# Designed miniproteins, single chains, part 110

Each design is a single chain, and the fold is of that chain. pLDDT is the mean over its residues in the fold that is shown.

## One batch from the design tools (miniprotein)

Design m3823
Fold by ESMFold2-Fast:
Structure m3823 (fold): chain A 70 residues (1-70)
Amino acid sequence: SELDEKLARFKKELERASRTVSREELLRIAGRLMQEGMDDLESKGDYSGMARFGREFGDHVARLLAELDA
């Protein structure tokens, strides 16, 4: 689905960034991607997609941050 493709793309972008940028910059990038994904889904009225995107992308961000903090 379009949502699955967007999630995969955004997750890969964060994973690539996590190897080269600071924790602070990674959080900035994650916030931007979350906002972009949410705004797009909201504009389409896809509230169930917003809930899924927020959960799955948020979980991915949390996992990357935990790995950096370890």
Scores: mean pLDDT 85

Design m3824
Fold by ESMFold2-Fast:
Structure m3824 (fold): chain A 84 residues (1-84)
Amino acid sequence: SEKIEKVRKELIELGKTDLPLYEQVRKAIEIILKAEGITVDKETLDRIAREVVFKFFTSTEPFAKIVVEVLEKHGIKVPLEYFT
């Protein structure tokens, strides 16, 4: 779908930036939430981003799966295809 293609393109462009990992993850989550029409406050966004970064360093799971699982824990369902 156009929505998936747009998100994938924005994530690819974000991945080309030299932003610190936490800032890249936070911006990736903002892109995804905007595409899903979901609004969260700054505190919730920061918490989600920190959970993703923590799991990235402590888990053997792929980054895409970590993002999906952290968002599901917060009641947010997103397609894995955003990352493929």
Scores: mean pLDDT 84

Design m3825
Fold by ESMFold2-Fast:
Structure m3825 (fold): chain A 66 residues (1-66)
Amino acid sequence: MLVTKEQIAEALVEKLGLSESEAREIAERIYDRYGPPDGAEVAVFLVEEQGVPLEQAIAVAKELDK
């Protein structure tokens, strides 16, 4: 299922403790790269572009799969 920018931002706030404004900025950047992403594409972006540890990126992807 394709994920919305709002869902990505909420998952980033919940799992990474980012502010809502930072989470929205990252969600916009993910959408610029992938369009509507899946959870795996979000996790790859977080690891490669944001330097998020793999375990935390996987936690975000799992939240988006709910």
Scores: mean pLDDT 81

Design m3826
Fold by ESMFold2-Fast:
Structure m3826 (fold): chain A 57 residues (1-57)
Amino acid sequence: MSDEEIERIARIAGISPEQARKAVEMLQAGETDGNKIAEELGISPEQADKAVVMSQL
């Protein structure tokens, strides 16, 4: 996934590009629980779900 895609995910989810990159890395590592991603990144579950959905588009 490109840096431009990471920035797009960050804008849509309302999180930092660093948080978006970590979310994508967690998903690629096999983490599918949005609540765990939210806890690890310090974001809301809704923001984590948006990042997950946008990373799959």
Scores: mean pLDDT 78

Design m3827
Fold by ESMFold2-Fast:
Structure m3827 (fold): chain A 100 residues (1-100)
Amino acid sequence: LTPEQAAAARAAMDAEVPRIREKLLSAGVPQELADKIAEAVSALGRAMAEGDLEATQRAGKEVDKLIEELREKYGPETAEAASEAVGDAVRALQDQMAAA
C-alpha cells in the first residue's frame, strides 16, 4: 500500500472502533475493558495496514486473549458480540485495502 492507502485503511477501521465500544457497553462490558479492546483492535488495524505480519500476529493474539477474557467473565453471548464487532472492523479495513 502507498502511505495514503494505508492511512485510508486505518481511518476506515478507526471509524468502526466507536461501534465496537458501543456494542460492548450495551452488552454490559465495563468501559475500561471496552476501551482496552477498542485499543487492541486499533493496533491490529494499524499493523495490518502497514503490512507488518509480526505486529499483526501479536495484535491479533491480544484481541483473541481479550475476547476469551470476556467469555470467562461476561459469558459466551458477550464474547460473540465482541468477536462480531471486531470482525466487522477488520472487514472494513480489508475492503478499503482491496479497493486501493
Scores: mean pLDDT 79

Design m3828
Fold by ESMFold2-Fast:
Structure m3828 (fold): chain A 79 residues (1-79)
Amino acid sequence: MLSREQVEQVIQHLQELAAKLSESDDPTLKELKDVLEETAKRLQELLKNNASAEEILKVLEEADERIQAIADEKRKKEA
């Protein structure tokens, strides 16, 4: 089961990863950073509002789909 403590850890990991990506001049990595920062903010808002685990999982699913789309688009442009 997804606990509040686990969600807080995910938020911290997303923020740390976004900070690492912000050191890059690559436009794709900057876009990924923005997705991670936005996802962390959405998760924090959901926790403040005592949102359901289903809502939290939906936000994570949407973030994963967006990250995959960005990676795929970069690969297609380089091919």
Scores: mean pLDDT 79

Design m3829
Fold by ESMFold2-Fast:
Structure m3829 (fold): chain A 58 residues (1-58)
Amino acid sequence: REELHQLLRDIGVAELRELGASEAFVAAFDAELRRLIAQGASPAELGALTRRAVAEHA
């Protein structure tokens, strides 16, 4: 479960960097994912945040 959360975070960060997102944006995204994970967010909620962030830079 923790491994799944870490994997989703790593994938999201890598995709945003490839899309040319600023390091500040990537840091904010990682912090928000960590916050959601700490609150017990589902994989679906984490995936939705990641998709939204990627769409903003696509």
Scores: mean pLDDT 74

Design m3830
Fold by ESMFold2-Fast:
Structure m3830 (fold): chain A 74 residues (1-74)
Amino acid sequence: MFRFNSGNPALDELGRELLEAGFPIENVEAAVVYLVTQDVTDPALLERILAALLALPRDASRGEVIAAIDAVLK
């Protein structure tokens, strides 16, 4: 069982918000892992990423989730 304990409170909060919005844990885990690999630690950037992800349908694919993150980062 995966728990959102990335060592970054903002990332853990982003994961919880996505789960509360009804996103599958698999896609939420993929988003959090991707943000860790991209070294995204800026709270303002994480807030923009959360807003972009929350705008997606709950049935969004993993690829759509990653693309939304990339769109904010570029």
Scores: mean pLDDT 78

Design m3831
Fold by ESMFold2-Fast:
Order: C-alpha cells, then structure tokens, then sequence
Structure m3831 (fold): chain A 83 residues (1-83)
C-alpha cells in the first residue's frame, strides 16, 4: 500500500542517517559502548525494514541491500575492536 511504501522510505532514510552518525562517532573516537548501542539501534531498524520487504519498490530494496551490507561490515569492525 502507499502507507507501507511511505513507512519503508521513512525507515530507510532513518537507517541511512544512523549509518552516517555511527561513521562520524567512529571518526570522533566515541567509546565502544556508545558505538555498540548505535549499532544495536541500526540492527533493530534493519529488522523492521526487512519485515516490509514484499511491499517495497525495487529502488527501496536496492538501497536497503546496500545499507544491510554496510551494517554487516560495521558489525564486523566493532566485533574486531572488542579484542
């Protein structure tokens, strides 16, 4: 529905914003606990977006796939920092 498309876009835009914020926090040397908190927030948002997958446009799906790939890389980066 139009409501599902609007919701999907809002959540995708929010995930993009959180990704930008996390990248900035990493550059600024934020504490690991703060980085993990932001990553957890992004993961919960990603799960919400995935639940709307069947209602998304191809463009929204493409953008989400790219954001999901970045989230995986950020997760691996933060896990390596826990050593």
Amino acid sequence: SQEDLAQSQQLIDQLEQLNEELRQMIKDGAPLSDLESKLDEMQELSDQIESLWQFMTPEQRHRFILLEAELVLLTMTLESMKL
Scores: mean pLDDT 86

Design m3832
Fold by ESMFold2-Fast:
Structure m3832 (fold): chain A 108 residues (1-108)
Amino acid sequence: SPEDLEKAKKEVIELLNKARDEIYRIAEQTLDPETAERVKKEIDEIHKKAVSEIENATTPEQLKEAVRKYVIEVANVLEKYLSQEARDKALKILTEAYNKALEIIDKV
């Protein structure tokens, strides 16, 4: 139903917010302050676009595509800036958030 889709959007946004915050902590702990700020700025721009695309989704398939695109774009930032160990930790957080988002959307 439209109400189930709206509920799923809110739950997905909350999951992505939590994943972003955990990834930001990894960046702050493993990078110099200037590089960490750059990573956060690039991810923040991706995050704002993804939230807009999620809010504008009219089908579960569009919601899945918005989340998939978010995961790919954030992963690219992580690969560009993070060391292998930090990247593996951040990618695990991102992948777990993606899988949980798909479980939520599949119930719509």
Scores: mean pLDDT 92

Design m3833
Fold by ESMFold2-Fast:
Structure m3833 (fold): chain A 96 residues (1-96)
Amino acid sequence: EDFQKGIEQRKKAIEVGNKLKEYLKKEFNVPEDASNREIFEIYLSKLYDKYEENGDPEVLEEARKILEEIFGIKLTDDEVREVLKQYKKEVEARKK
C-alpha cells in the first residue's frame, strides 16, 4: 500500500520541481545546474523571504498548497513558517 503512494509522491515532487524550475527561471535568478530538490528548496526559501518582508498570508497559502501536494501532509500557517525556515537554513548551508 505505502509503496505505491511513495512512488506517486516521488513522481509529484519531480513534476513540481520541473514546473518550479521553469517558473523560477522567469521570476528568480537560480543556478542552471541546480537539481529539482535544490530548485524546490530555493523556491520555498524565496517564499519565506517574501513572507518576512510583506507578511502576506497568500505566500503562506501558496507554500502550504505545494507542501500538501508533494508530501500529502496538512500544515498550519505556523508549521509552514517552520518548514520554510528549515529550507532556508538548508539553502544557506549549501551556499558556496
Scores: mean pLDDT 66

Design m3834
Fold by ESMFold2-Fast:
Structure m3834 (fold): chain A 135 residues (1-135)
Amino acid sequence: SMKEKLIKEVTKIVEEGNKKLIKEIREIAEKNNLSQSAIDEMVSTVESANKWLKERIVEILNSDLSLEEKIKQIELEAANTVIHISAEIYDILSKEISDEKKREELYNEVTEAVTRAYTEMVKEIEKLLKKYEKE
């Protein structure tokens, strides 16, 4: 069905966005000489949060909500995902980095990457949903 095709294309956006974000987080962490365990914890946090977001988005797309309400719910779920990832990353960096200034600078760099990734993901999903509505 067209709905199954839409869900497949949306989940691909989520999966590709997650892959790009993980790569960027690894690059930031490696530049800052973070331990492998800290890198693995941050990556695991992003992968787990993204899996939950993917499941929520599929549920929203399978609902009888209007296009506008589906977009709004996806935006809210993505925003909640950013908040969750950011909180977990702060905890990881707090254990890894004792210098407050370095910790805050790195936290800001990582959370900017997270925010940018999810903002781009939501924008791509919104474009796709609006395109399918016109068919």
Scores: mean pLDDT 90

Design m3835
Fold by ESMFold2-Fast:
Structure m3835 (fold): chain A 66 residues (1-66)
Amino acid sequence: SIADRLDAIRATSPTKAEQARRIDELFDRELRRIDEYLRRTGNEIDAGVRMVELAVQRTVARRELA
């Protein structure tokens, strides 16, 4: 899950800057998967909902950096 991957980033990344970079890389990969899903299926509603959910998760993950 995204939560498990975020926990791994926090556990293994030595600096706040490194954690931020890896969080951005994680969410950029997930956004690309949604774009590929949209391209394959044409399901704009499902893709839109998933993109909004991912944006909220990314915002929360970034704010939790401490």
Scores: mean pLDDT 83

Design m3836
Fold by ESMFold2-Fast:
Structure m3836 (fold): chain A 104 residues (1-104)
Amino acid sequence: SEADKLVAETAKKIGLLLEQDLSQEELYKKVKEIMEEWFEGLVKLGLSPEEIEKYAGRLMTIAIMEAYYIGEEKGLSEEEIDGRIEAINEAGYEVLKKTKEKLA
């Protein structure tokens, strides 16, 4: 589906950010921008708030998995990996909340 394609494309964009030596604050900002664009894409497909939340959960799961995998390959500490996961989670939850408010 087009929604599954958008998840795959967005996950790849987040993965490319995770390969970079970004601060937690920079990662938060860039992930938020990517997720804002992605949520606009889902809204344009006519998805319900419930469907958008479901796809958000899927994307977040992939992004967290990539943060662990890439972080370990880069030799990051557990604290650094946790900080990156926190940035991703905060960005995702903020964008989801704003998107749901706009659709209410």
Scores: mean pLDDT 86

Design m3837
Fold by ESMFold2-Fast:
Structure m3837 (fold): chain A 65 residues (1-65)
Amino acid sequence: MKVTATGLTPEQAQRVAEIARDLGGTAEVDLEKGTVTATGLSLIQAKMVADYARELGGTAEIAPE
């Protein structure tokens, strides 16, 4: 599963990326746009990452890879 999170501060984007990596996924961060793209996640892990990004005030979309 892939998670795309947007509307994050640079610090929030880094935290979202760290969680995705800790879950065994990969994460790319665009600090200037406040965007994180995480891949290699299970559906449950993707939901955890997406929910965390939303809790921080961002938006998040989950998609199959």
Scores: mean pLDDT 83

Design m3838
Fold by ESMFold2-Fast:
Structure m3838 (fold): chain A 89 residues (1-89)
Amino acid sequence: DEAERQRELERVREDPELVELLRELLAAYDAAIETGDYEGAAKRIAELYERTFGESVSAKFSASVTEEQQKQFFEQSRAELQRLLEEIE
């Protein structure tokens, strides 16, 4: 929903603490991609995600998820977060 997206961008822009948390989250995704330690990074990312959005997420991947799928998930999430940060400026 484009209207929902615009409201979220406006809200984030007005909250400097949220912007800082989003930047920390982006750095955590970047570190995971750089090191290839997706499982180790998942705990830190889950913690930051909860602090940023107020939602609990699993710090573990399912045993059925391959390392390639984990990499794709992190790369996609990183790209979406980077786009969000670029749009709030």
Scores: mean pLDDT 70

Design m3839
Fold by ESMFold2-Fast:
Structure m3839 (fold): chain A 73 residues (1-73)
Amino acid sequence: AELTEEQVEQFVRDAEGAVAYLRENPDPALVRATIARLEGLYAFALPRVKDPALRARLEEAVRRALAELRALL
């Protein structure tokens, strides 16, 4: 099954929310767990997004979230 625009936008919101939370509450173990979870979810989601614009949005949001999370370590 392909991911919908709504599902991609929810993924983006969840990723941004996790970054915002961990910026205020930096727990290195939780940051590492969140990075691993986000990488796994991204690997699952990306092949299921066919729209090039949604794919680009997902990729950029994940890239930014991972960069910010890694900066907390």
Scores: mean pLDDT 86

Design m3840
Fold by ESMFold2-Fast:
Structure m3840 (fold): chain A 87 residues (1-87)
Amino acid sequence: VSQKAADEMKKAAEDYLKLVPELRKEAESVEDEEVREELLEEIEEMEEEAREAIEAYKKGDNEATLKESLELGVEEIKYAVLLTVAK
């Protein structure tokens, strides 16, 4: 994994963390209690993955930075699907 790729993945994780308060507000607006709880759980998992990507980057582990960022991306797709079917 190149340093530039790791730099971009770390930036994506940081950008995600900035969106967390807004995502939580959107999830809490979902009327279906079961879906709302599932969305909030996904937000927490994505927040953990974003933090793990940033920590791996700080340690110079570019492979771990990429892995955690890819896992974040997969969860973001899952969250988007759940949110779309809930609306």
Scores: mean pLDDT 79

Design m3841
Fold by ESMFold2-Fast:
Structure m3841 (fold): chain A 72 residues (1-72)
Amino acid sequence: MELEKLRERIKKELEEIKKTLTDEKLIQGAEYMAEGLLAAFEGKDPAVLAEYAAKVEEYTGVKISPTVRVAT
């Protein structure tokens, strides 16, 4: 299904981000927020999705792929 392919992409993006990061705390934060983003993507309002994305960028300093956009 579409959602399964999207989960695969997000997981791959997370792995790429982890390769970029060298700080364990930043890596952990990115993993947590990626999971939150997946949950929001599955059924949350776009506003919640945007909030998670902003938190990830603020915490890690790494931009999440701007192509991650969901139409509820």
Scores: mean pLDDT 62

Design m3842
Fold by ESMFold2-Fast:
Structure m3842 (fold): chain A 61 residues (1-61)
Amino acid sequence: MLSPEQQAIVDEMAALMRAAGFPESAIAALREEARRSNASLDELRQALAVVRDMVAWRRAA
């Protein structure tokens, strides 16, 4: 189970993906991957940075 801090980062990634038009299936896969992979806070922060870059790129396109 994710800590409250890890869950907050995953929730922010999910919100960014939803705003960028990603399907709910992709968002659900992200949430399950974060739980299953036993991801650290640093790994989740890196993933959030990647999601932010992807969202910025899609908004620019």
Scores: mean pLDDT 76

Design m3843
Fold by ESMFold2-Fast:
Structure m3843 (fold): chain A 67 residues (1-67)
Amino acid sequence: GPSEKELEAADRAGSAAVVYGATGDAAAKATAQKAIEHYGVSAEQVIKAMEEAGAPKEVIDALREAT
């Protein structure tokens, strides 16, 4: 299953990515990328963790666009 770091990165990056998708705000995109960097995981690891945890497709798609 997903690690604690992957799930924490997914929560923070996913939230920021949704804001980026809704607003086009470059600061929100940067926040999503920085969350992934902070937890020392890759974007692909975070996306896989989100899929395994059953995150909504909208959030997963938003993160793909932000990364």
Scores: mean pLDDT 86

Design m3844
Fold by ESMFold2-Fast:
Structure m3844 (fold): chain A 66 residues (1-66)
Amino acid sequence: KKKEELEKKIKDARDELEKVTQEGNRSIAKAREESPEKARQVGADYGRRARELQRKINEYEKELKK
């Protein structure tokens, strides 16, 4: 059942995106206490991870609608 597999992948990716977002916010706040430059670097890294997860979610959602 491809639909069940896609739903699981979407859920797993959404859960991971939420974790990345929460962890990113905490890491950025902590890095900002050290320097604004470090906060920008940490923010860029987490932003990249979040964008990749969102892209995967969008792909799975498109397959699920077919």
Scores: mean pLDDT 81

Design m3845
Fold by ESMFold2-Fast:
Structure m3845 (fold): chain A 81 residues (1-81)
Amino acid sequence: SEMDKILEEALKKLSDPSISLEEAEEIIREMIRRLRELGATPEQVEEALNRLFRTVQEVRPGDTALVGLVQRAMDEALAEL
């Protein structure tokens, strides 16, 4: 689906170890924006962020700053439910 493509694109960009926290934040915000533009519900956005969070923890478990950034994005999205 188009929503899955958006998530996979974000995951691919975030898997780059050279990415800055500022770039990571922009990638996450862009993913959320694109999902919402397609009519994604708050629950679908939460599911995408949960998948993103899990993948970041698995690929970059020592990157506490990036993991924290994704967690904050999830908390912000959940606050809109």
Scores: mean pLDDT 79

Design m3846
Fold by ESMFold2-Fast:
Structure m3846 (fold): chain A 60 residues (1-60)
Amino acid sequence: DEMIEAGVAFARAMGMSEADLEALRAEMRRLVEEHRDAPQEERAKLIEELARRAASRYGR
């Protein structure tokens, strides 16, 4: 799950706590499973948007 780990690494760089990162990883994994039949680019975009939305809550 390199895409999920890349999203988690981005969120960590933006200042998310490890507990929030574990929740984010679980949500990203569920999202990938729900969209497993979608193109890889579409799944990557969903993960990126989720990571950005999560990181934005830190206002930095």
Scores: mean pLDDT 74

Design m3847
Fold by ESMFold2-Fast:
Structure m3847 (fold): chain A 101 residues (1-101)
Amino acid sequence: EEERKKYLEKLKENPNDVEAHLKLGKIYADEGKFDEAEKWYRKAIELDPENIEAWAMLAAIYEVKGKYHEVFIIFTGVRMRHPEKYEEFVELFKKYYEKLS
């Protein structure tokens, strides 16, 4: 509760804070609010499309929501654009997905 308020206040001062968007998305995901978490992770990706952690978190949300085609698209995109980070991406995806399920 207090942590969510802190990040929301931080975003009022710096609306482009990628980490704050990821933290808020994680808070909503931990509460089972997957639609809200998806919105925050999408904003993080809009601000920093190279952020592998943001893509892993978004893929985990899509997996939980049963949007397997979107998961496939993200995995394929990361593998093609960032093959050197693909293993890190897969481990982050597993970590976040396990926490959600």
Scores: mean pLDDT 87

Design m3848
Fold by ESMFold2-Fast:
Structure m3848 (fold): chain A 60 residues (1-60)
Amino acid sequence: SEAVERAFEAAEKAYKEGKSLQEVIDLADREVAGLPPSERARVVMAVALYLIGKEVEEEL
């Protein structure tokens, strides 16, 4: 859905701007606030896992 794509785009942009993980996750959550609660939670979790993966990749 477009809301999911916007959540990932907002997260990627905020991450590149040097925002904290909490701020990045909060921005992504706002983009999917209109989704059903279970779907919203899954998208936020996917964004969090994606960002953790990027940090691990940058440290290695």
Scores: mean pLDDT 80

Design m3849
Fold by ESMFold2-Fast:
Structure m3849 (fold): chain A 94 residues (1-94)
Amino acid sequence: MSEEEKREKQMLEIGKIFKEAYEKLKKAKTKEEMLKIVNEAVEKIRTYIPEELQEEFEKLYKEAIEKLKKAKTKDEMLEIFSQFALRVLGLLMR
């Protein structure tokens, strides 16, 4: 298998984790529940992030958590999480 095929498989698994987390976030009733769902998804995704990208991934995660803490509505939190997901997938496409 090519390195591109391995990367595509990693991206598919990460995409699946984000999709499952997003569905859970839609059902969550409190900001605390939503933050827990995000943290659990991030820990699963971390196992797929190459060592050389760990610092940039950690930066994206910290930025997302700060925005989520400041968000006032569930819709804002869902948008922040979606943007975080897109940025993480973009990082892996380098």
Scores: mean pLDDT 82

Design m3850
Fold by ESMFold2-Fast:
Structure m3850 (fold): chain A 89 residues (1-89)
Amino acid sequence: MTPELLEEVEKLVEEGIKNGKEKEGLKRVIALLVERGAPPELIRGAAAAYLAVLAKEESASPEEGRARMAEAHARLAADPEGVVAEILA
């Protein structure tokens, strides 16, 4: 990862937040990182952030959100490529 790529990622996240489209911004970040061949750990970090926003939006309770996040992290650790492909589908 280069400092330039990190700055580009940060700008995309900030733009998403400012426009009230955090999950869409994070999805674009994940797509960009995959396209640029970024380190797997960075792609996983972006995917985890996307899944956190999704869990918050789709969960009826904080307990459900925590359960969804635990499952998401476990899946991401076991099959990071499959989870990323699912997010980008």
Scores: mean pLDDT 74

Design m3851
Fold by ESMFold2-Fast:
Structure m3851 (fold): chain A 65 residues (1-65)
Amino acid sequence: METLVIEKDTTFSSWIPNVSTTVTLEDEDGKKHVVSVNGSGGIMPVSELKLKAGEKFKILDVEYG
């Protein structure tokens, strides 16, 4: 299981052509965040996750559609 440390303020989004990617993250308080993107240039229901420098997340799961 990988730990993600945010190096700078960013908005998490992933764009993989013709593939949906779902990433599940856990913050330091144990709260889960799910981000899903559609790689065909369309936005399916997507939660925009704003990340600040110094925040740490556990990467729980990554699914490619």
Scores: mean pLDDT 57

Design m3852
Fold by ESMFold2-Fast:
Parts: sequence; C-alpha cells; structure tokens
Structure m3852 (fold): chain A 68 residues (1-68)
Amino acid sequence: VTVEEVKGSKEEVKKFLEELLKKALDNDEATAQVHAAAGYAKAYYETGSEKAAEEAAKYLNEALELLK
C-alpha cells in the first residue's frame, strides 16, 4: 500500500480496512496493525497530515505482511 492509495478515496480505504480486519480476526498482531492504520488514516482525513498518511500506509503494509 502506498501513501497515494491512502490519500485516494476515503470510502475505498474504509472498505479495504474492514476487509483486512475480517482477514486478521484470528491474528492479534495483524488486527492491532489494522487498527493502527485505521487510526492514522482517520487522522489524515481529519487534519490533512502527511505524516498520518505515511503512518497509515506503514501499518497497512505491516498488516499485509502478517496476513501472507
């Protein structure tokens, strides 16, 4: 996941996070990473913080790695 993908569509990112959370259900570490990503994505959509978008992408990639 890229920073530009996080910035793209709020609705699409929300749907993607919900789908990842369902996949992460049996993995506490992956679930924690998805929740962190959701929190940072929300911060980006509320404040426009570039660093929040970067953190959201980072935690999404960590969750995806754990769910391989």
Scores: mean pLDDT 80

Design m3853
Fold by ESMFold2-Fast:
Structure m3853 (fold): chain A 67 residues (1-67)
Amino acid sequence: LEEQGEQAVANARAALAAGDIPTARRYLQQVFDIAEQARSQGKEDLADRLIEEGRALVNALDAAQGA
């Protein structure tokens, strides 16, 4: 689960760096989905870390779109 979460974050960052906004949004959604799954399994520290990384990606995505 942690490996899947970190991979989703890495994939989202790579897509954003490539200017592939739709792909970045898809991986960002996966980050939040994995964070929710981690929380449901009592892995609160992992969920909190993934949410923090996801929020940073949201901010980067918004900046790329002129927010």
Scores: mean pLDDT 80

Design m3854
Fold by ESMFold2-Fast:
Structure m3854 (fold): chain A 75 residues (1-75)
Amino acid sequence: APSPEVREAAYEAAKTITLEGAQKASDAARRLGGEVPPEVILEAARYGREMGYPDDVIAESLARALEGTARAGGR
């Protein structure tokens, strides 16, 4: 099931595009059994912004990716 912590951290990472926000999202993903470096999350958020996506769309994409990574690499 989706974690509210992952969703919240993904929204902060997408809006601020900072290492602090990316670190929170990385930590939230770790609790689901996935390991995503904060640098990768930050770079993905910047890339979405460059492609012209709004913050909410970037945040939803990040949250889904973090949860999907946890499901794929959780064992």
Scores: mean pLDDT 75

Design m3855
Fold by ESMFold2-Fast:
Structure m3855 (fold): chain A 65 residues (1-65)
Amino acid sequence: MEEEKRKELEKKYNELQSKLAQIVQDLIDRRKAGQVLTREEREKIMDEIVKLGKELAKIRKELNS
């Protein structure tokens, strides 16, 4: 893999990881605050987490190739 592409993928991976961590932390904070999420809100948030996880997995595969 080209060094420049590797650096770009690592930067993107770190950004996506930080975004995923922020979403998870927000969910924890909302639960601690006694906020009840609707089924639709939970499904949307979980879908976003899954999408981020798939993107992270794709980047990780490229980095490990």
Scores: mean pLDDT 80

Design m3856
Fold by ESMFold2-Fast:
Structure m3856 (fold): chain A 112 residues (1-112)
Amino acid sequence: LTPAQQAALAELERLVEAETDPEAKAALEEVLAAARETTDEELLQTALETVRRALQIPNKEIRLLALETLALALRNGDLLLVKAVLALLQEPDEEERRAQLEALRELAEKTL
């Protein structure tokens, strides 16, 4: 791994350790496990930014859905899907954000 990739993984590990909600921690552990299997620096950096954005969401259900969808996208090596999750975290309509994240999760599951 490059120093940049090692730094990104170390930051993800720190975010997992800092999480006090057991459900969010479990979802972050899945993201970290998937992130450790990639050598794509852009995928790792985009995933880290997506995690940071997801953790800022006050709605727990949407936060968990975003992290779970991210973990699936990372396992698939799907950079475009990770970018789509990141973009949806900026959607101001909470109901639309949830519906679109659920659709992306289903799409990620179909690529297994």
Scores: mean pLDDT 81

Design m3857
Fold by ESMFold2-Fast:
Structure m3857 (fold): chain A 89 residues (1-89)
Amino acid sequence: SQTEELLAQYNALSQEEIDLMAQILETAQKKGFDDKEAQEALAKLKALKPKSELGKEFIKAAEAKDLKGMLELETDLGVGQLVDGVLKV
C-alpha cells in the first residue's frame, strides 16, 4: 500500500531530517510559515538534500505552504506524531 511505501521512506530519514520536519510542522501550525524559525528550519532541511521521497515531498509541501499536505503525509504513515504533542494518528 502507499502507507507501507511511505513508512519505508520514513525509516530512510535521518534523525536530523525528522527533527527538522517536526520543527517546521510545529512552528507552521503555531506561528505560520512566515515565522523565522519555520523558514530557518526549512532552509536547514533543504541543505541536507533528503534522498527519501518522503523528505522530498515534505519539502515540496512546506515550500508551497501546504500545511494540509504536510499533515496528510504524517497521517498516511500510520505512525505517531512527527512533532511532540501536536499531532496524533
Scores: mean pLDDT 70

Design m3858
Fold by ESMFold2-Fast:
Structure m3858 (fold): chain A 89 residues (1-89)
Amino acid sequence: SELLEKVYETGYELGYRLGYALGRELLSVHGVPAETVRERGRKLIEEGERLLAESKENGWDLELTYLGPYLIGLGEGLLAAVDEHLAAS
């Protein structure tokens, strides 16, 4: 479904942008340890994958098809911010 693909992509892209911005702020402004941000990112990806699997089993629930990729994006954005922060150190 074109609608489901768009919902997936929109959720992921929004999640990624917010996760990256949040990760940058946590690392640079609040001095949160890189490993703490990395661990949170991994957990968000795991949660998002679980929601996406649940959506598939329930015939592609619209909300879960958005929220799953949103959490995956959020976690991947946090991990990208960590990798960039450590590379700049």
Scores: mean pLDDT 88

